# Designed miniproteins, single chains, part 2

Each design is a single chain, and the fold is of that chain. pLDDT is the mean over its residues in the fold that is shown.

## One batch from the design tools (miniprotein)

Design m35
Fold by ESMFold2-Fast:
Formats: sequence, C-alpha cells, structure tokens
Structure m35 (fold): chain A 57 residues (1-57)
Amino acid sequence: SVDDLRRELSDLSTRLRDLMKNKSTAKKNGDTVTANNLGKEVDDTSERIRELSGRIG
C-alpha cells in the first residue's frame, strides 16, 4: 500500500541520516575502508529513497 511505502521511506530516511553520521566519524578516524563501505550504503539507500519517492508521487 501507499502507507507502507511512506513508512519504508521514513525508515530509510532515518537510516540514511545514521549512515552519514557513521561515515563522517569513520573519515575523521582515518578509517577509509569503513568510510568507503558506508558511502556505498549511503548511495544505495539514497537510490531506494528516490525510487520510493517516485512511486508515491
């Protein structure tokens, strides 16, 4: 349902915020491997948000 998609979008938005915080922390600590892996998760999560936003209108 559209309500289920909106809930998923909200959850993904929260996840994206947390991933971006963790990526920033990893970069500050010089953990480039973790930062790069988190960057991929940020990209994947952002793509999913864009996809769901397009479906909801």
Scores: mean pLDDT 86

Design m36
Fold by ESMFold2-Fast:
Structure m36 (fold): chain A 68 residues (1-68)
Amino acid sequence: SNLDTLVQVLEELATSLSPERRALVLEAIRAAVEDKDLDRAAALLRQAGFSDAFVEDLVAGIRREYAA
């Protein structure tokens, strides 16, 4: 699914991050996929150092997938 592709991309990006930033990305994936808590996922991605534009686009994409 498109969501599985987004998760894979985030996991691959996480491999190039510090352990602390990687942990935040993995927790954001868990929050978005398991808890459906997109606000928490966005906050964790911002803490990991991702831009507001990137986070907003990603969260909007996930919301569209869950609405389909």
Scores: mean pLDDT 79

Design m37
Fold by ESMFold2-Fast:
Structure m37 (fold): chain A 84 residues (1-84)
Amino acid sequence: MLSEEQQQLLIKQLEELKQLIIENEPDRAEEAQRVTNQLIEAIENQDLDTAIALLKAFASKLTGLAKDLVNALIEQLKRLKAKL
């Protein structure tokens, strides 16, 4: 199980990532908000598989720094899942 502290840290990282995507690709603001809301729900439900799948789908549409950051978060979630 993810601790409350781990959930809060991940949610903070998702909000920061959302803001960075909106700043760099404002045309994706609605999609970034929708995906972030779905990711927060998945994390709160301890559903890392759904979170990873959502991030992979989103990463396929991104380029540059935003894509690299989403891929880094995917690897972070995979490592967290392996420890649970």
Scores: mean pLDDT 82

Design m38
Fold by ESMFold2-Fast:
Structure m38 (fold): chain A 86 residues (1-86)
Amino acid sequence: DKEKFEKAKEQGDKLTELGEELKKKGTPEDLRKAADYYDQAAGLYSTAADSIPEYRDEFQKKADEADKNSVEAAKLAKKAEEELKK
């Protein structure tokens, strides 16, 4: 499913880019939204990995990296929210 691979890759790359932009803004709302975009990108990269066997390992790595970025952004959001409560 080459077409499925290309669409998943393109969408995953776009959501990763949006997540990076929101992470730079550093507000709790932007960081929560960044975490959500990275989580969606991870799902899309997993779809890409399953779509073409030759790219499976590469895109599974991208999915794992996006999952890590999602967890990190969620942690940063909690920390930013705690600072606002002080």
Scores: mean pLDDT 85

Design m39
Fold by ESMFold2-Fast:
Structure m39 (fold): chain A 112 residues (1-112)
Amino acid sequence: VKPIKEPKNKEEALAMVAVLRAIMEGISLEEAVDFVLKYAEGLDLTNPREFIAAILGAPVDSPIVDLALLGVKNVVEAAYRVATLFGGLSKEEIDEAYNKYYEEALKIIKER
């Protein structure tokens, strides 16, 4: 299983957030994509703080985002931090879900 890769653009970052929300909340990829497209409007998801805010559905300046951001240097570290701390997922489960669902999430985003 390949580890999560740093997103190169907004579409890749949106897909990563959607996959993480889907597996953390136990919702469909379509529901996660619809939420992320609406919520992340105006956010720079390549920024770790804004990326965390989008996964959590929390304000960018909220204390919960500050907590999740501690020691985080990039969006890949942010993804693992949020999914382990708030999702209760192992790194292996996160990597497996990302590899399984990421391309499908990208497809849904491009079709919306």
Scores: mean pLDDT 84

Design m40
Fold by ESMFold2-Fast:
Structure m40 (fold): chain A 93 residues (1-93)
Amino acid sequence: SEVDALLEGIEALLRERLDPETAERALEDVRTLLEKLLKEKFDLDTIRTFAGWVVALLASGRLDLVREFASKESITEEDLEELYRAASEALAG
């Protein structure tokens, strides 16, 4: 699965940078987000792009934002714009 391949890469990065409990929880949040994007019928290339934004947030320590997005009932276009903005800011800082 393309989603499983993305999650394996993210898991490796999280395990390197975070304690095991925090990494496990962050991976759960990422899985939830990717599943919501698939349910909303985004194509795989779009999902890969959003996975990259999530990785940027996790790498910058913005676990709080990833948790907030994962806790939403659905991911809207507005949420995607906010996630892109936050990821761009994280990559610039």
Scores: mean pLDDT 76

Design m41
Fold by ESMFold2-Fast:
Structure m41 (fold): chain A 68 residues (1-68)
Amino acid sequence: APAPALAGPSLYAKSFVIKDEEDLEAVKKYLESLGLEMPEDTKIGDEVSLVFNEKNEPVKAVVTKALE
């Protein structure tokens, strides 16, 4: 079924902590809605951050923190 996205990542959120598989799916769908790809190394416990251009438009997502 399509994800209900009840409270998908807000447009004001610049980073997303992946706490479980549902968060991973929600973040992936949010990035796809922005025309961005999920980083290849993204896993549960990682933080995904948006990279913005000079016009404050999201151009890329990257993993910035891995939980140890």
Scores: mean pLDDT 67

Design m42
Fold by ESMFold2-Fast:
Structure m42 (fold): chain A 110 residues (1-110)
Amino acid sequence: SAEEEERKERIIEYAKEMIIMLEKGKEKVKKDLGDSPEAKEIIEKLEEMIRLLEEFIEAVRNNDFERAKELLDKLLELAEELEKSENEYVKALGEKIREIVEEMKKILEE
């Protein structure tokens, strides 16, 4: 239905906005923490989250909502790991990602 297509477009737009936030997050972590082992670990997690979001967009486009939900659950786990960071920026990024993913889950269940 037209309402289902509008919901899919909305949730894909949220995913695209999160990818932009995570790419900016990678740049900021590299600037603030340099080439430290801590920076590398955080950047690897952000890159994994970007890959999961790209897979999420494909799942939604293909109407594979079971896979889409699984990918959002994995994103929540990674966001919770970021929230445990001693770095205030990384913690806040994790909190923001968790809020957006929870909103996306609600839209997907509509």
Scores: mean pLDDT 88

Design m43
Fold by ESMFold2-Fast:
Structure m43 (fold): chain A 81 residues (1-81)
Amino acid sequence: MHLEKAIEYAKKGDIDTAIDHLVEWLREQGREQAADDLRIGMKEQIEKHKDKSTLQDWSDTVISIATLLRRHYEEQQRRLE
């Protein structure tokens, strides 16, 4: 599952692969624009803050995004009978 893989790779410090798994999950949900926006936005934020952010900061960010996406998806599913 892409969200679980995103968390796994983020914990290993492989932020690019973790982001790829978040992007693929969004595409599987039919949210192609959100997937593209996430990839571009994360790339820009990492580049902008590369001198001030640690690998752990980006790991925590990816884990937070994956957790929020999972929670939001599960809540949407629960609202559908």
Scores: mean pLDDT 77

Design m44
Fold by ESMFold2-Fast:
Structure m44 (fold): chain A 82 residues (1-82)
Amino acid sequence: SSEKREEIGKIFEEAEKKYNLKKGQIENALAVNGASSDFLEDPEKEIIDFVKKYFPEKAEEVENAKDLKEKIDILAELLKSR
């Protein structure tokens, strides 16, 4: 839904500011890995799949994160650390 899309976009933006990433960097990283061009229909699964593929040592940590916000924070930190 539109509300879900806006909510996820806000979480991405907050994480990008927190970790000093470029605006849209999280969405672009997931899109390069084959995420939906419309938007993330299952953002938690797409984040887990991305981390499992590119940062396998952190896959268990992201899977065990309690909510979408925590999963996004982990992804943002990994994107900054590269």
Scores: mean pLDDT 76

Design m45
Fold by ESMFold2-Fast:
Structure m45 (fold): chain A 71 residues (1-71)
Amino acid sequence: SELEKLREEYERLKAELEAKRGPDTVKQIDLAEKSIREYFKKKGMSDEEAEKKALEYGITAARILLRRADA
């Protein structure tokens, strides 16, 4: 349930980010999220733990970019 909530929040933030900054910004955040996920998997984290860390990163990055779009 925690992982599902993170996935839902990330998708909502990506939709808002696309509306404000366009699809290229969303693509860049998705690539960064995937890179972070693979990094933690290589460090020996489980797939679930790595996905959680990557989603937390993606959510944080999207929030920062949304804040900057309003500045």
Scores: mean pLDDT 83

Design m46
Fold by ESMFold2-Fast:
Structure m46 (fold): chain A 79 residues (1-79)
Amino acid sequence: SPEETRRAGVEALNEAAKLGTKYAKEGNKEKQRLADKVSDLVQEAIRRGVPPEVLREALRLIKEGKLEEAIKLLEEALG
């Protein structure tokens, strides 16, 4: 549902923002850039109504710090 997609997406955005802040403080510009890209893709996924299951899997990958895998998953889901 659009509500479930929005909820899962908001949780993914919050976790990506936390990682972005962490990497900024560490001076890790590459990982900060990946976190920002994940945030952009999650926002687009919410806008296009990507299934909540995809956003929940993205959330899991983000929590594990697997940002490149999260990017690949979201890009494939967006086509």
Scores: mean pLDDT 89

Design m47
Fold by ESMFold2-Fast:
Structure m47 (fold): chain A 77 residues (1-77)
Amino acid sequence: VKEIMKKFITLYSKGVPLEEMKRFAEELKKKSTPAEKELIDFVLEAYERGLPISEIGKLARKKAVELGLVKDEEIEY
């Protein structure tokens, strides 16, 4: 989970074209669980909407919790 989010954050922070990021995501999805694939698609949609990197990171974290990729009990409040 963390590695997937970190890789996507690195790619869009470098300003790679959306189409190139989509190709990278397709390769990553081949090695991912269904829940991880949903997170990857969610991050791509946020990037396509032109959201700031900070907002994409926040939304991706929330989505990961919703998908059960990160347990809520593992997050400090």
Scores: mean pLDDT 69

Design m48
Fold by ESMFold2-Fast:
Structure m48 (fold): chain A 72 residues (1-72)
Amino acid sequence: MKKEEELIEKALELANAGSRAAQAGDVDTVERYRDEAEKLAKEAEKMGYKNAAGFARLVSQALRRAADALRA
């Protein structure tokens, strides 16, 4: 499961980076990390890594909500 662990680590890095961008009010950067998390989720799903795909999707959804809140 080395590849799935690497994908989960990448998703966690995107969550942390996106959270910092959201705290700074940088909506464009939050959106960029959201897109990266979405791509990671699709990549993990294609490989059959359900846990990594699920986690990356949660990260993407959280960052989408953060970007929407900054635009409200």
Scores: mean pLDDT 84

Design m49
Fold by ESMFold2-Fast:
Structure m49 (fold): chain A 80 residues (1-80)
Amino acid sequence: MLADEGIRYASLGDKEKALAYLKKAGIEKAEEAVEHILKAAEYGEKGNGKEALEHLKKAAELIDSEVLKAIVENAEEGLK
C-alpha cells in the first residue's frame, strides 16, 4: 500500500520519498506523521523503546495504517 511505502521510507530517513508516498495515499498530516516515524527510529536506535513506541502510536493515529497498528500492538506486548 502507498501508506506502507511512505512509512518504510520514513523509517529509512528518506523524508522526501516518505512525504511523496503519504501525500499520494491521501494523508492530510503527512509531514507530521513522517516526523513521528523519524523520531521513533531515532529513539529505537538509542534503545529507548518506550519513547519510540509513543511516536509510532502518534504516527499510526495520523496514517491509519494496519502495518503501524500491528507494530504498535506487538511492541506493547514485548514491553509487558
Scores: mean pLDDT 77

Design m50
Fold by ESMFold2-Fast:
Structure m50 (fold): chain A 73 residues (1-73)
Amino acid sequence: MSEEELQQEVTQSLALMASSVAKIAAKNSKDPKVKEILEKGSEEFYKLSLDPNTTSEDVLKKMKEMDKEVEKA
């Protein structure tokens, strides 16, 4: 496996894990605004995990955006 192929697999796996964590957090959230943000975040991370053009920077940017939305809720 090339270094580029390995990096892509790792990035997609991290996005999939982030999707799963966000989905679990959404189910356990009592605040409906936080729940909505986390459910949307889960779907967006899942889409990133399926996109072969996704970079680690894309995943990190999405995590930061979700954090800011949760802070405002």
Scores: mean pLDDT 81

Design m51
Fold by ESMFold2-Fast:
Structure m51 (fold): chain A 92 residues (1-92)
Amino acid sequence: SVEELLVQAEKALEAGNYEEAKKYLEKALEEATESSLILQAANLLGYIALKEKNVELLKKVLDVLAEAVKKDPDDLAMRNSLAATQKILDEF
């Protein structure tokens, strides 16, 4: 399940294994349909992107969040995450 993938990603992050965490999060985003799960996976990927100074991954996170906002413009949590991610990207 997507929830199991997110649990495995969080365990990998706690261990400092960003490569394994990214694999679980990418798979979670491929399978996720619920906005809350998409938001959780995108936020964790954004955290890794910031830690690694990975602009390409941060842009991918931005695209995921932007697409989610297009589907539900009233999702405040998703809009806030999109704005925060854009601000981080602008500072690179």
Scores: mean pLDDT 88

Design m52
Fold by ESMFold2-Fast:
Structure m52 (fold): chain A 68 residues (1-68)
Amino acid sequence: MLSPEVAKKVEEAEKRLREKHGDSPEVQEYIERLRDNALLLEADPSVSLEERFRQIDGMTQYFDRKLS
């Protein structure tokens, strides 16, 4: 389960991807990948909240570029 801070960060990223690229199966696949990666980060107690935010931002930017 995602912490509230990480969940909000993921929700904001999902909204940005949908607003820019629409709601297609391809966009939905990247959103699911973002959620799955966020869950993996949350499973590792050695990863700080700041590092989780950096990783989520990096993944979001990468997926945005892939959808462009």
Scores: mean pLDDT 81

Design m53
Fold by ESMFold2-Fast:
Structure m53 (fold): chain A 68 residues (1-68)
Amino acid sequence: MDKVLEAARFFAEHVNPDGIRLPEGEAEALAEKYPIVKEAVEVIKEVRPSLSDEEHLKLAAVAYRLHA
């Protein structure tokens, strides 16, 4: 599995999104530029559907940044 998708699953299972600080619009910009970030959002949504769309995107963006 892609390293970004592996990290996304790990973050969905173990990380509180409230602990993550990203600049406004950074997660959205990464999702628009890199298709893998959108795939990571789908993985996070399956594991933790109770989170908001903003929190799903935030976790996906951090997973990308750690493995880019």
Scores: mean pLDDT 78

Design m54
Fold by ESMFold2-Fast:
Structure m54 (fold): chain A 91 residues (1-91)
Amino acid sequence: MVSELVTKIHKLLQKLKNTKDEKEIEKLIEEIVELARQFNSLKLSPIERDIAESLLLMSSVVLDFDPEVVLNLWRNPTEEEKEKLREIVLK
């Protein structure tokens, strides 16, 4: 369910914003990447994908993350996009 996945991502992003522990940061980023990979393995309609991306965009803005970094990781959960999220969290 799109709402459950987005809620879980929102909570993980909120934990990332509030933690200074490098090991916890790495664990949270891995959990986000895993959820993004699971989502991209689903055969969702374009409308369902648009709804999920809109909700993730809103979560990113509310939690003061760069929405482009979050959405790029969600659309294409590669090690390169993961590192971009890690860089903004550690700054």
Scores: mean pLDDT 78

Design m55
Fold by ESMFold2-Fast:
Structure m55 (fold): chain A 85 residues (1-85)
Amino acid sequence: DGLEEAEKAIELAKAGEPGAAKYLEKAYEKLSEEQKKKLEEWARANEQPLLEEAATASDEERRELLKRAYVELGELIKKLLEEEK
């Protein structure tokens, strides 16, 4: 049940709590190969803008970028899982 892991990851990321990455990994493991490919395509599209923003960010801003990235990643995984029965 990757949906519960994805929801927990989003919750922890929004709260700034540890464990978001672990729950994202668990949710990712529940994705099909096609869903993982879609996630990789999303990551490639967003990699350069995120790296550019991070390069000019303060330590606090980088933490907020990481938090935002975890929330966005978790929501994408949740959406992919919700599109399957």
Scores: mean pLDDT 74

Design m56
Fold by ESMFold2-Fast:
Structure m56 (fold): chain A 74 residues (1-74)
Amino acid sequence: SLLEEVRAAIAAFPSASEAERLLLAGQLGAALAVAEAEGDEETVALIEAFRATLTPAERAAFEEGYAKAKEVLA
């Protein structure tokens, strides 16, 4: 499920390299757009809570992933 994929991505974050964390942040941003479109409130809440812990660079990657996914879903 999307929720389990998001949980796996978050769990990978502490052991991931800087480059891997940017990739995962972008994937989580895209996952947020999908979860919102599906009405998956649990997955949205989990991603939003984790978003608050991101560095500025990781947040920029997250926002890019989110915007790109929103464009595709529109």
Scores: mean pLDDT 88

Design m57
Fold by ESMFold2-Fast:
Structure m57 (fold): chain A 92 residues (1-92)
Amino acid sequence: SEKLVKLLEEAIRKVEEGKEKGVEALDRAIEEAKRLAKEGTEATKKAAEGIAKLLEEAKRYLEEEGDVEKAKELAEDALGLAEHLLELEKQR
């Protein structure tokens, strides 16, 4: 989803700006990923479930461990998956 890609780009930026803003941005991306996991095609659903799990782990590292670098790494991995998903949606 294009919306998920934009939310992930925002989340990566916000994670660098601070814990509170980073957690809020990650929560928005998690909610969109969970929505796609429920409402998407079978291929979209599996990818969105994986993205949601990566983002929940990124949030945990940021919120519970204060590990900005690990949270950013996981959010960037999720962005790569979301961009691939967006390409698959456009090829139909």
Scores: mean pLDDT 83

Design m58
Fold by ESMFold2-Fast:
Structure m58 (fold): chain A 61 residues (1-61)
Amino acid sequence: SAALDAARELIRALLREGRVLEAMELAKATGLDPGKSFEAIMSNLSEEEAEKRAAEYLAKL
């Protein structure tokens, strides 16, 4: 659905900006489970690696 595609794109953008809590809340509200390690993964990675990990995780949703 277009709404879920828009939500995935926004979650990806929020993660790239380091706005992990907002990304997790949006994912939960839309039925897209971000997983238990999302915050820990994003907080310790470079922007490039955070984007790669977020894309990898979102691709499995």
Scores: mean pLDDT 61

Design m59
Fold by ESMFold2-Fast:
Structure m59 (fold): chain A 92 residues (1-92)
Amino acid sequence: SPVLELLQQALQLLLQALVETDPERQRQLLEQALQLLQQALSLETDPEVRKLLSEAIQLLKEALQLPDDDPRKEELLREALELVVEAIRLLE
């Protein structure tokens, strides 16, 4: 599934972002993950998967607006990651 492949790529970028210490590199990883999730949402027809992807996209957009040192950023990224994992599980 092209959606599954996009979500697996987004998951790897989110996992990398969580351990990234360079703010510029972390932002680039999050922007790439956001683009992949938006692309996946455009291809997905299942309402439950679309809901999970829409929620993950919103959390990533919120994280990208926060200062680099805001502790809420890690919480938002972990929540977005959990939603992407659940979307992958529904597609497998």
Scores: mean pLDDT 90

Design m60
Fold by ESMFold2-Fast:
Structure m60 (fold): chain A 78 residues (1-78)
Amino acid sequence: AVAAARALSPEEAARAVVDLLRYLLEVVGPRYEAAVAAGDQATLAEIEAEARAMEPVLEALVARADPEALRAALAAAR
């Protein structure tokens, strides 16, 4: 949640940004692609609602994150 994101240290927030982006890429992305292929409108709507809920959390994490720690975490995730 946004409140939990604001309670993290700048270094914790940087790691949380990478973890959230990894979750979107590795879990949500494939689920979205499968739902599109199946024509599963209910699952697509569910994923869209999840993405909308996650957007303010990601924004809060990025605002809290230490820029150097975020760059290092993103580089390490490659």
Scores: mean pLDDT 78

Design m61
Fold by ESMFold2-Fast:
Structure m61 (fold): chain A 93 residues (1-93)
Amino acid sequence: MTLGEFRELVLKNFNEDERLFFNRIFDEMLKITSEKDSLLEGVKKLLENLVKNKDYDSARTFLSFLLYALEKLNLEDLKKELEKLYEQILKNS
């Protein structure tokens, strides 16, 4: 799944308040990736950048929302991959 495809799913399935929160996360990802990149690659770069800057609070907040979104969309395999990715990033920091 690309970042662009994930954004379309969020726009279709989430309320206005949830979309506003997601758009903030998406805008941060787009500073370092593109909409054509995979969702996991975009999230990886975002979380690595936040952890490198010791911004653990933003990393946890963005991760929690993304995990919530993936669960609500029934994307359980991507949710599990994202949880593993975050653990790997913390170990490499």
Scores: mean pLDDT 82

Design m62
Fold by ESMFold2-Fast:
Structure m62 (fold): chain A 84 residues (1-84)
Amino acid sequence: SELREQAERLVDEFLRALSERDYERALRIAEELLRLAQENPDDRYLLQQARFVALLLRHAGEEYDRPDLVAFADRALAELAALR
């Protein structure tokens, strides 16, 4: 699926951004994955990938004292939970 390939590329880019501590880029990629999951709420793979990056952002936000990352992650996880 094109959507799954896009999600895989976004996750790979997200992990690279985190490893480089480019949190602004990681946040933008996570927002894009959240948007794709919201637009395709029946695609459980997209929901799982969006949840995965949100959880990693939350961990990074707590580890590196970035409250903006924690706030985004908490909002994203709540929005994803509301989908299914």
Scores: mean pLDDT 87

Design m63
Fold by ESMFold2-Fast:
Structure m63 (fold): chain A 68 residues (1-68)
Amino acid sequence: SMSQQRIKEEILKEGVERVERHALDREEFLRVMRETAKRGYEQGLSLEEIGQVVQEMADHGRRVREAL
């Protein structure tokens, strides 16, 4: 639904911003990933949608780390 799409986009945006702030701290990076997945679950995202968010965050974090 449109509401689920908006929730997914907001969670992804926040997750990406948090990954950027904590890209150098592997422990914090993993914590951000777990917290974001939990938020998606609690907000009613499907497992597929949560998987997409986590994948995009992981890819973004990798790019940020490679640029450092």
Scores: mean pLDDT 82

Design m64
Fold by ESMFold2-Fast:
Order: C-alpha cells, then sequence, then structure tokens
Structure m64 (fold): chain A 105 residues (1-105)
C-alpha cells in the first residue's frame, strides 16, 4: 500500500496559547492529540508525547540536545514498517516552544 505523510508545525507561547504555523489538510486524530499534549515546557511536552505514543503501541526513541543555544528534543516513534512519527520540540529564547510533527501511515 502507498503510504501517506502528514506534517504540522505549531508554537506554544509561554502562557500556553497554541498557534498553528503550517499544517496539511485532513490531519489524523493522533496528530491532533499530540498537539493538545504540548505545553510551553519542553520536558513536560516530551514526556506527554512519549506517553501518548507508547500507549498507542509505538516504540519510542528520544534524543535531547542543544543547538545554537536552544534546547531541543527529537522523538522518533515506529509502530510498524509503514507507520511512524517524528516530533521535534525546540525551546525558543522568548520562552515559547516550537513543535513539528510528521506522521506516516
Amino acid sequence: MKTTQYSVSATVSADGKKTINTQDDGLPEIIKELLDAVTADLKKSAENIKEILEKKGFEVKSSTFTSNGREQVLINAKKDEDTHISVGLTKNADGSLGVGITYTE
């Protein structure tokens, strides 16, 4: 079967307001659930995302690093050969959190 890929990027302000920056049409429910779990706190957002993905049967790998003075978390999760998700989280200098999600099924 041919796989379909969906992408979204969003920003969570320091006060918790979410703004969608870019999104594909027809986003699957899993992406919406992950977006709802994101907060302005990098560590809490990463923990929430891992918990949701693990409960849905994904094998989750995460890496935490600093690039250009900003803390980042990259989460890669795989359920089967065709079903995988990547989540990038970046803590911005203004206290906001950038989030990017790519889902393939």
Scores: mean pLDDT 81

Design m65
Fold by ESMFold2-Fast:
Structure m65 (fold): chain A 104 residues (1-104)
Amino acid sequence: SISLSVSPKSDKLKKGSILNIKSTVKANNSGYVGIEASLYDSKGKLIDAKSSIYKVKKGQILTSSFSFKIKKKGDYDIKVTANLYDPKSGSYSSGSKSSKVKVY
């Protein structure tokens, strides 16, 4: 299984600024963790996505940072999804968290 937290949970920034999203994942099994951060506009359109893959040990805590430059004013959602693959069982565990960002 996997646990996921994301910070900030909400933010407000000026257009053209860089949004930094920090994701913390605890891997409850050894295997591989894929983390994707996806930026959506207020209509649910995907604007940008970034991903990373890590090999993990049981109980390992991973911190991943994702940076987005948001050029257009509006309300945005960042969805972070983490998937843990356990090669011993062939099973996947998944978690997702969202952050809300207002760009002015």
Scores: mean pLDDT 84

Design m66
Fold by ESMFold2-Fast:
Structure m66 (fold): chain A 92 residues (1-92)
Amino acid sequence: MIEEAKEFADRLLNEAKEYAQKAVEEGRKATSKEDIEKIRNELLDYARKLLKEAQEFADKASPEAKEVIGKAAREIQDLVFEAINELDELAK
């Protein structure tokens, strides 16, 4: 049964989504390109932390649970990529 993997994946995805949304909102309020770059770097560091947690869970998981976590990791990467693109546009 993969319920624990699904709950873990949902938690990581929600954390990534909330952080990415807050990062973009703070970027929109930023008064300098340097402030946007700091927000961008903090978002990347946070994403790396979440992806590390996903990998550590996957390393101990069944093959079915690994697939659930792998899908969540890809969705986190996509969410972060979109947020980084928005921040890069704001820094122009």
Scores: mean pLDDT 84

Design m67
Fold by ESMFold2-Fast:
Parts: sequence; C-alpha cells; structure tokens
Structure m67 (fold): chain A 61 residues (1-61)
Amino acid sequence: MSLQQQLDALLAQYEAALRDRASPAVLDALRQQLVEVMGQASPEQLAAALARLEAIEAEHL
C-alpha cells in the first residue's frame, strides 16, 4: 500500500472515530499513527494531510 493510501485511510478512520464519539484512547492511537506516517511523507503530502486533519478537528472538536 502506498504512503498516500495509508494517510487517506488513517484520516478517514480518524474522522469516523470522531463522528462516532470514540474514546480518547482510540483517538490518541489514531493520532499517533498519523504522526508516524506523516513523518515519512513528502512536504506536499504532509501539507495536504495536515490541512485535512485540521479541517476534520475543526468540524468535530
């Protein structure tokens, strides 16, 4: 699986978890996985992933 596919999947899981009112432990685990994958991303992929993460958090938090 590509890095972009991993980022897209994790961001989708994080948004779904927020919508479903998942526990803080689940949200923290997903955030930790996102940080790990984003650390391996290109600057372009990182910028796009951060923008999407910020939009998701602004909508649900």
Scores: mean pLDDT 81

Design m68
Fold by ESMFold2-Fast:
Structure m68 (fold): chain A 95 residues (1-95)
Amino acid sequence: SSEIEEIIKLLKETKEKILPLLSPSDQVVLNQDLEQTIKDIKKAKTTEEAKNIAISRLNQWISWAIVKGNLDGRPEVSKEIVEILNKAKKKIEEI
C-alpha cells in the first residue's frame, strides 16, 4: 500500500540522516537492522501493524543511542540521533 511505502521511505530517510553520525561498525548494524525491519514491514497485514513494527525499531534505536552515547562519552551526538528518531516516530504516527 502507499502508506506502507511511505513508512519505508521515512525509515530510509531517517537512516540517511543518522548514518554520518555513526562509526563504520555502527553503520553496518544500522543498515542490517533497517533491512530486517523493511522485511518485517512488507509482511505486515495492515498499516497499523507496519507502523507498530517501525515505531518499535525506532524505540530500540533511541535506547541504543542513549546507552552508547553515555558509554562512548558522546552525549551531544546521542541527543541529535534521539531528536532525529523522535521526529521520524511522529511522522510515522501521523500516517
Scores: mean pLDDT 86

Design m69
Fold by ESMFold2-Fast:
Structure m69 (fold): chain A 73 residues (1-73)
Amino acid sequence: SEAEKLLDKAIEAAKAGNLFEAGKLAVLALKALYEERGELSEEEKELAGKLEEALKAGDAEEAVKYLEKLKEL
């Protein structure tokens, strides 16, 4: 899916330390998930919030963790 491709790119950007790009790609991935499925689950919303906090903190390791959890859903 488009959402999975965007999450993969976001994970790769975060692993490279490009947190601004990772954040942009994560927003696009969440929009794609919403469009594909009609709604985000509560777990996806919670993970999105934790991801936003990690990105604001500059924590690449936590950002990768939450992006990978979003991909597993």
Scores: mean pLDDT 84

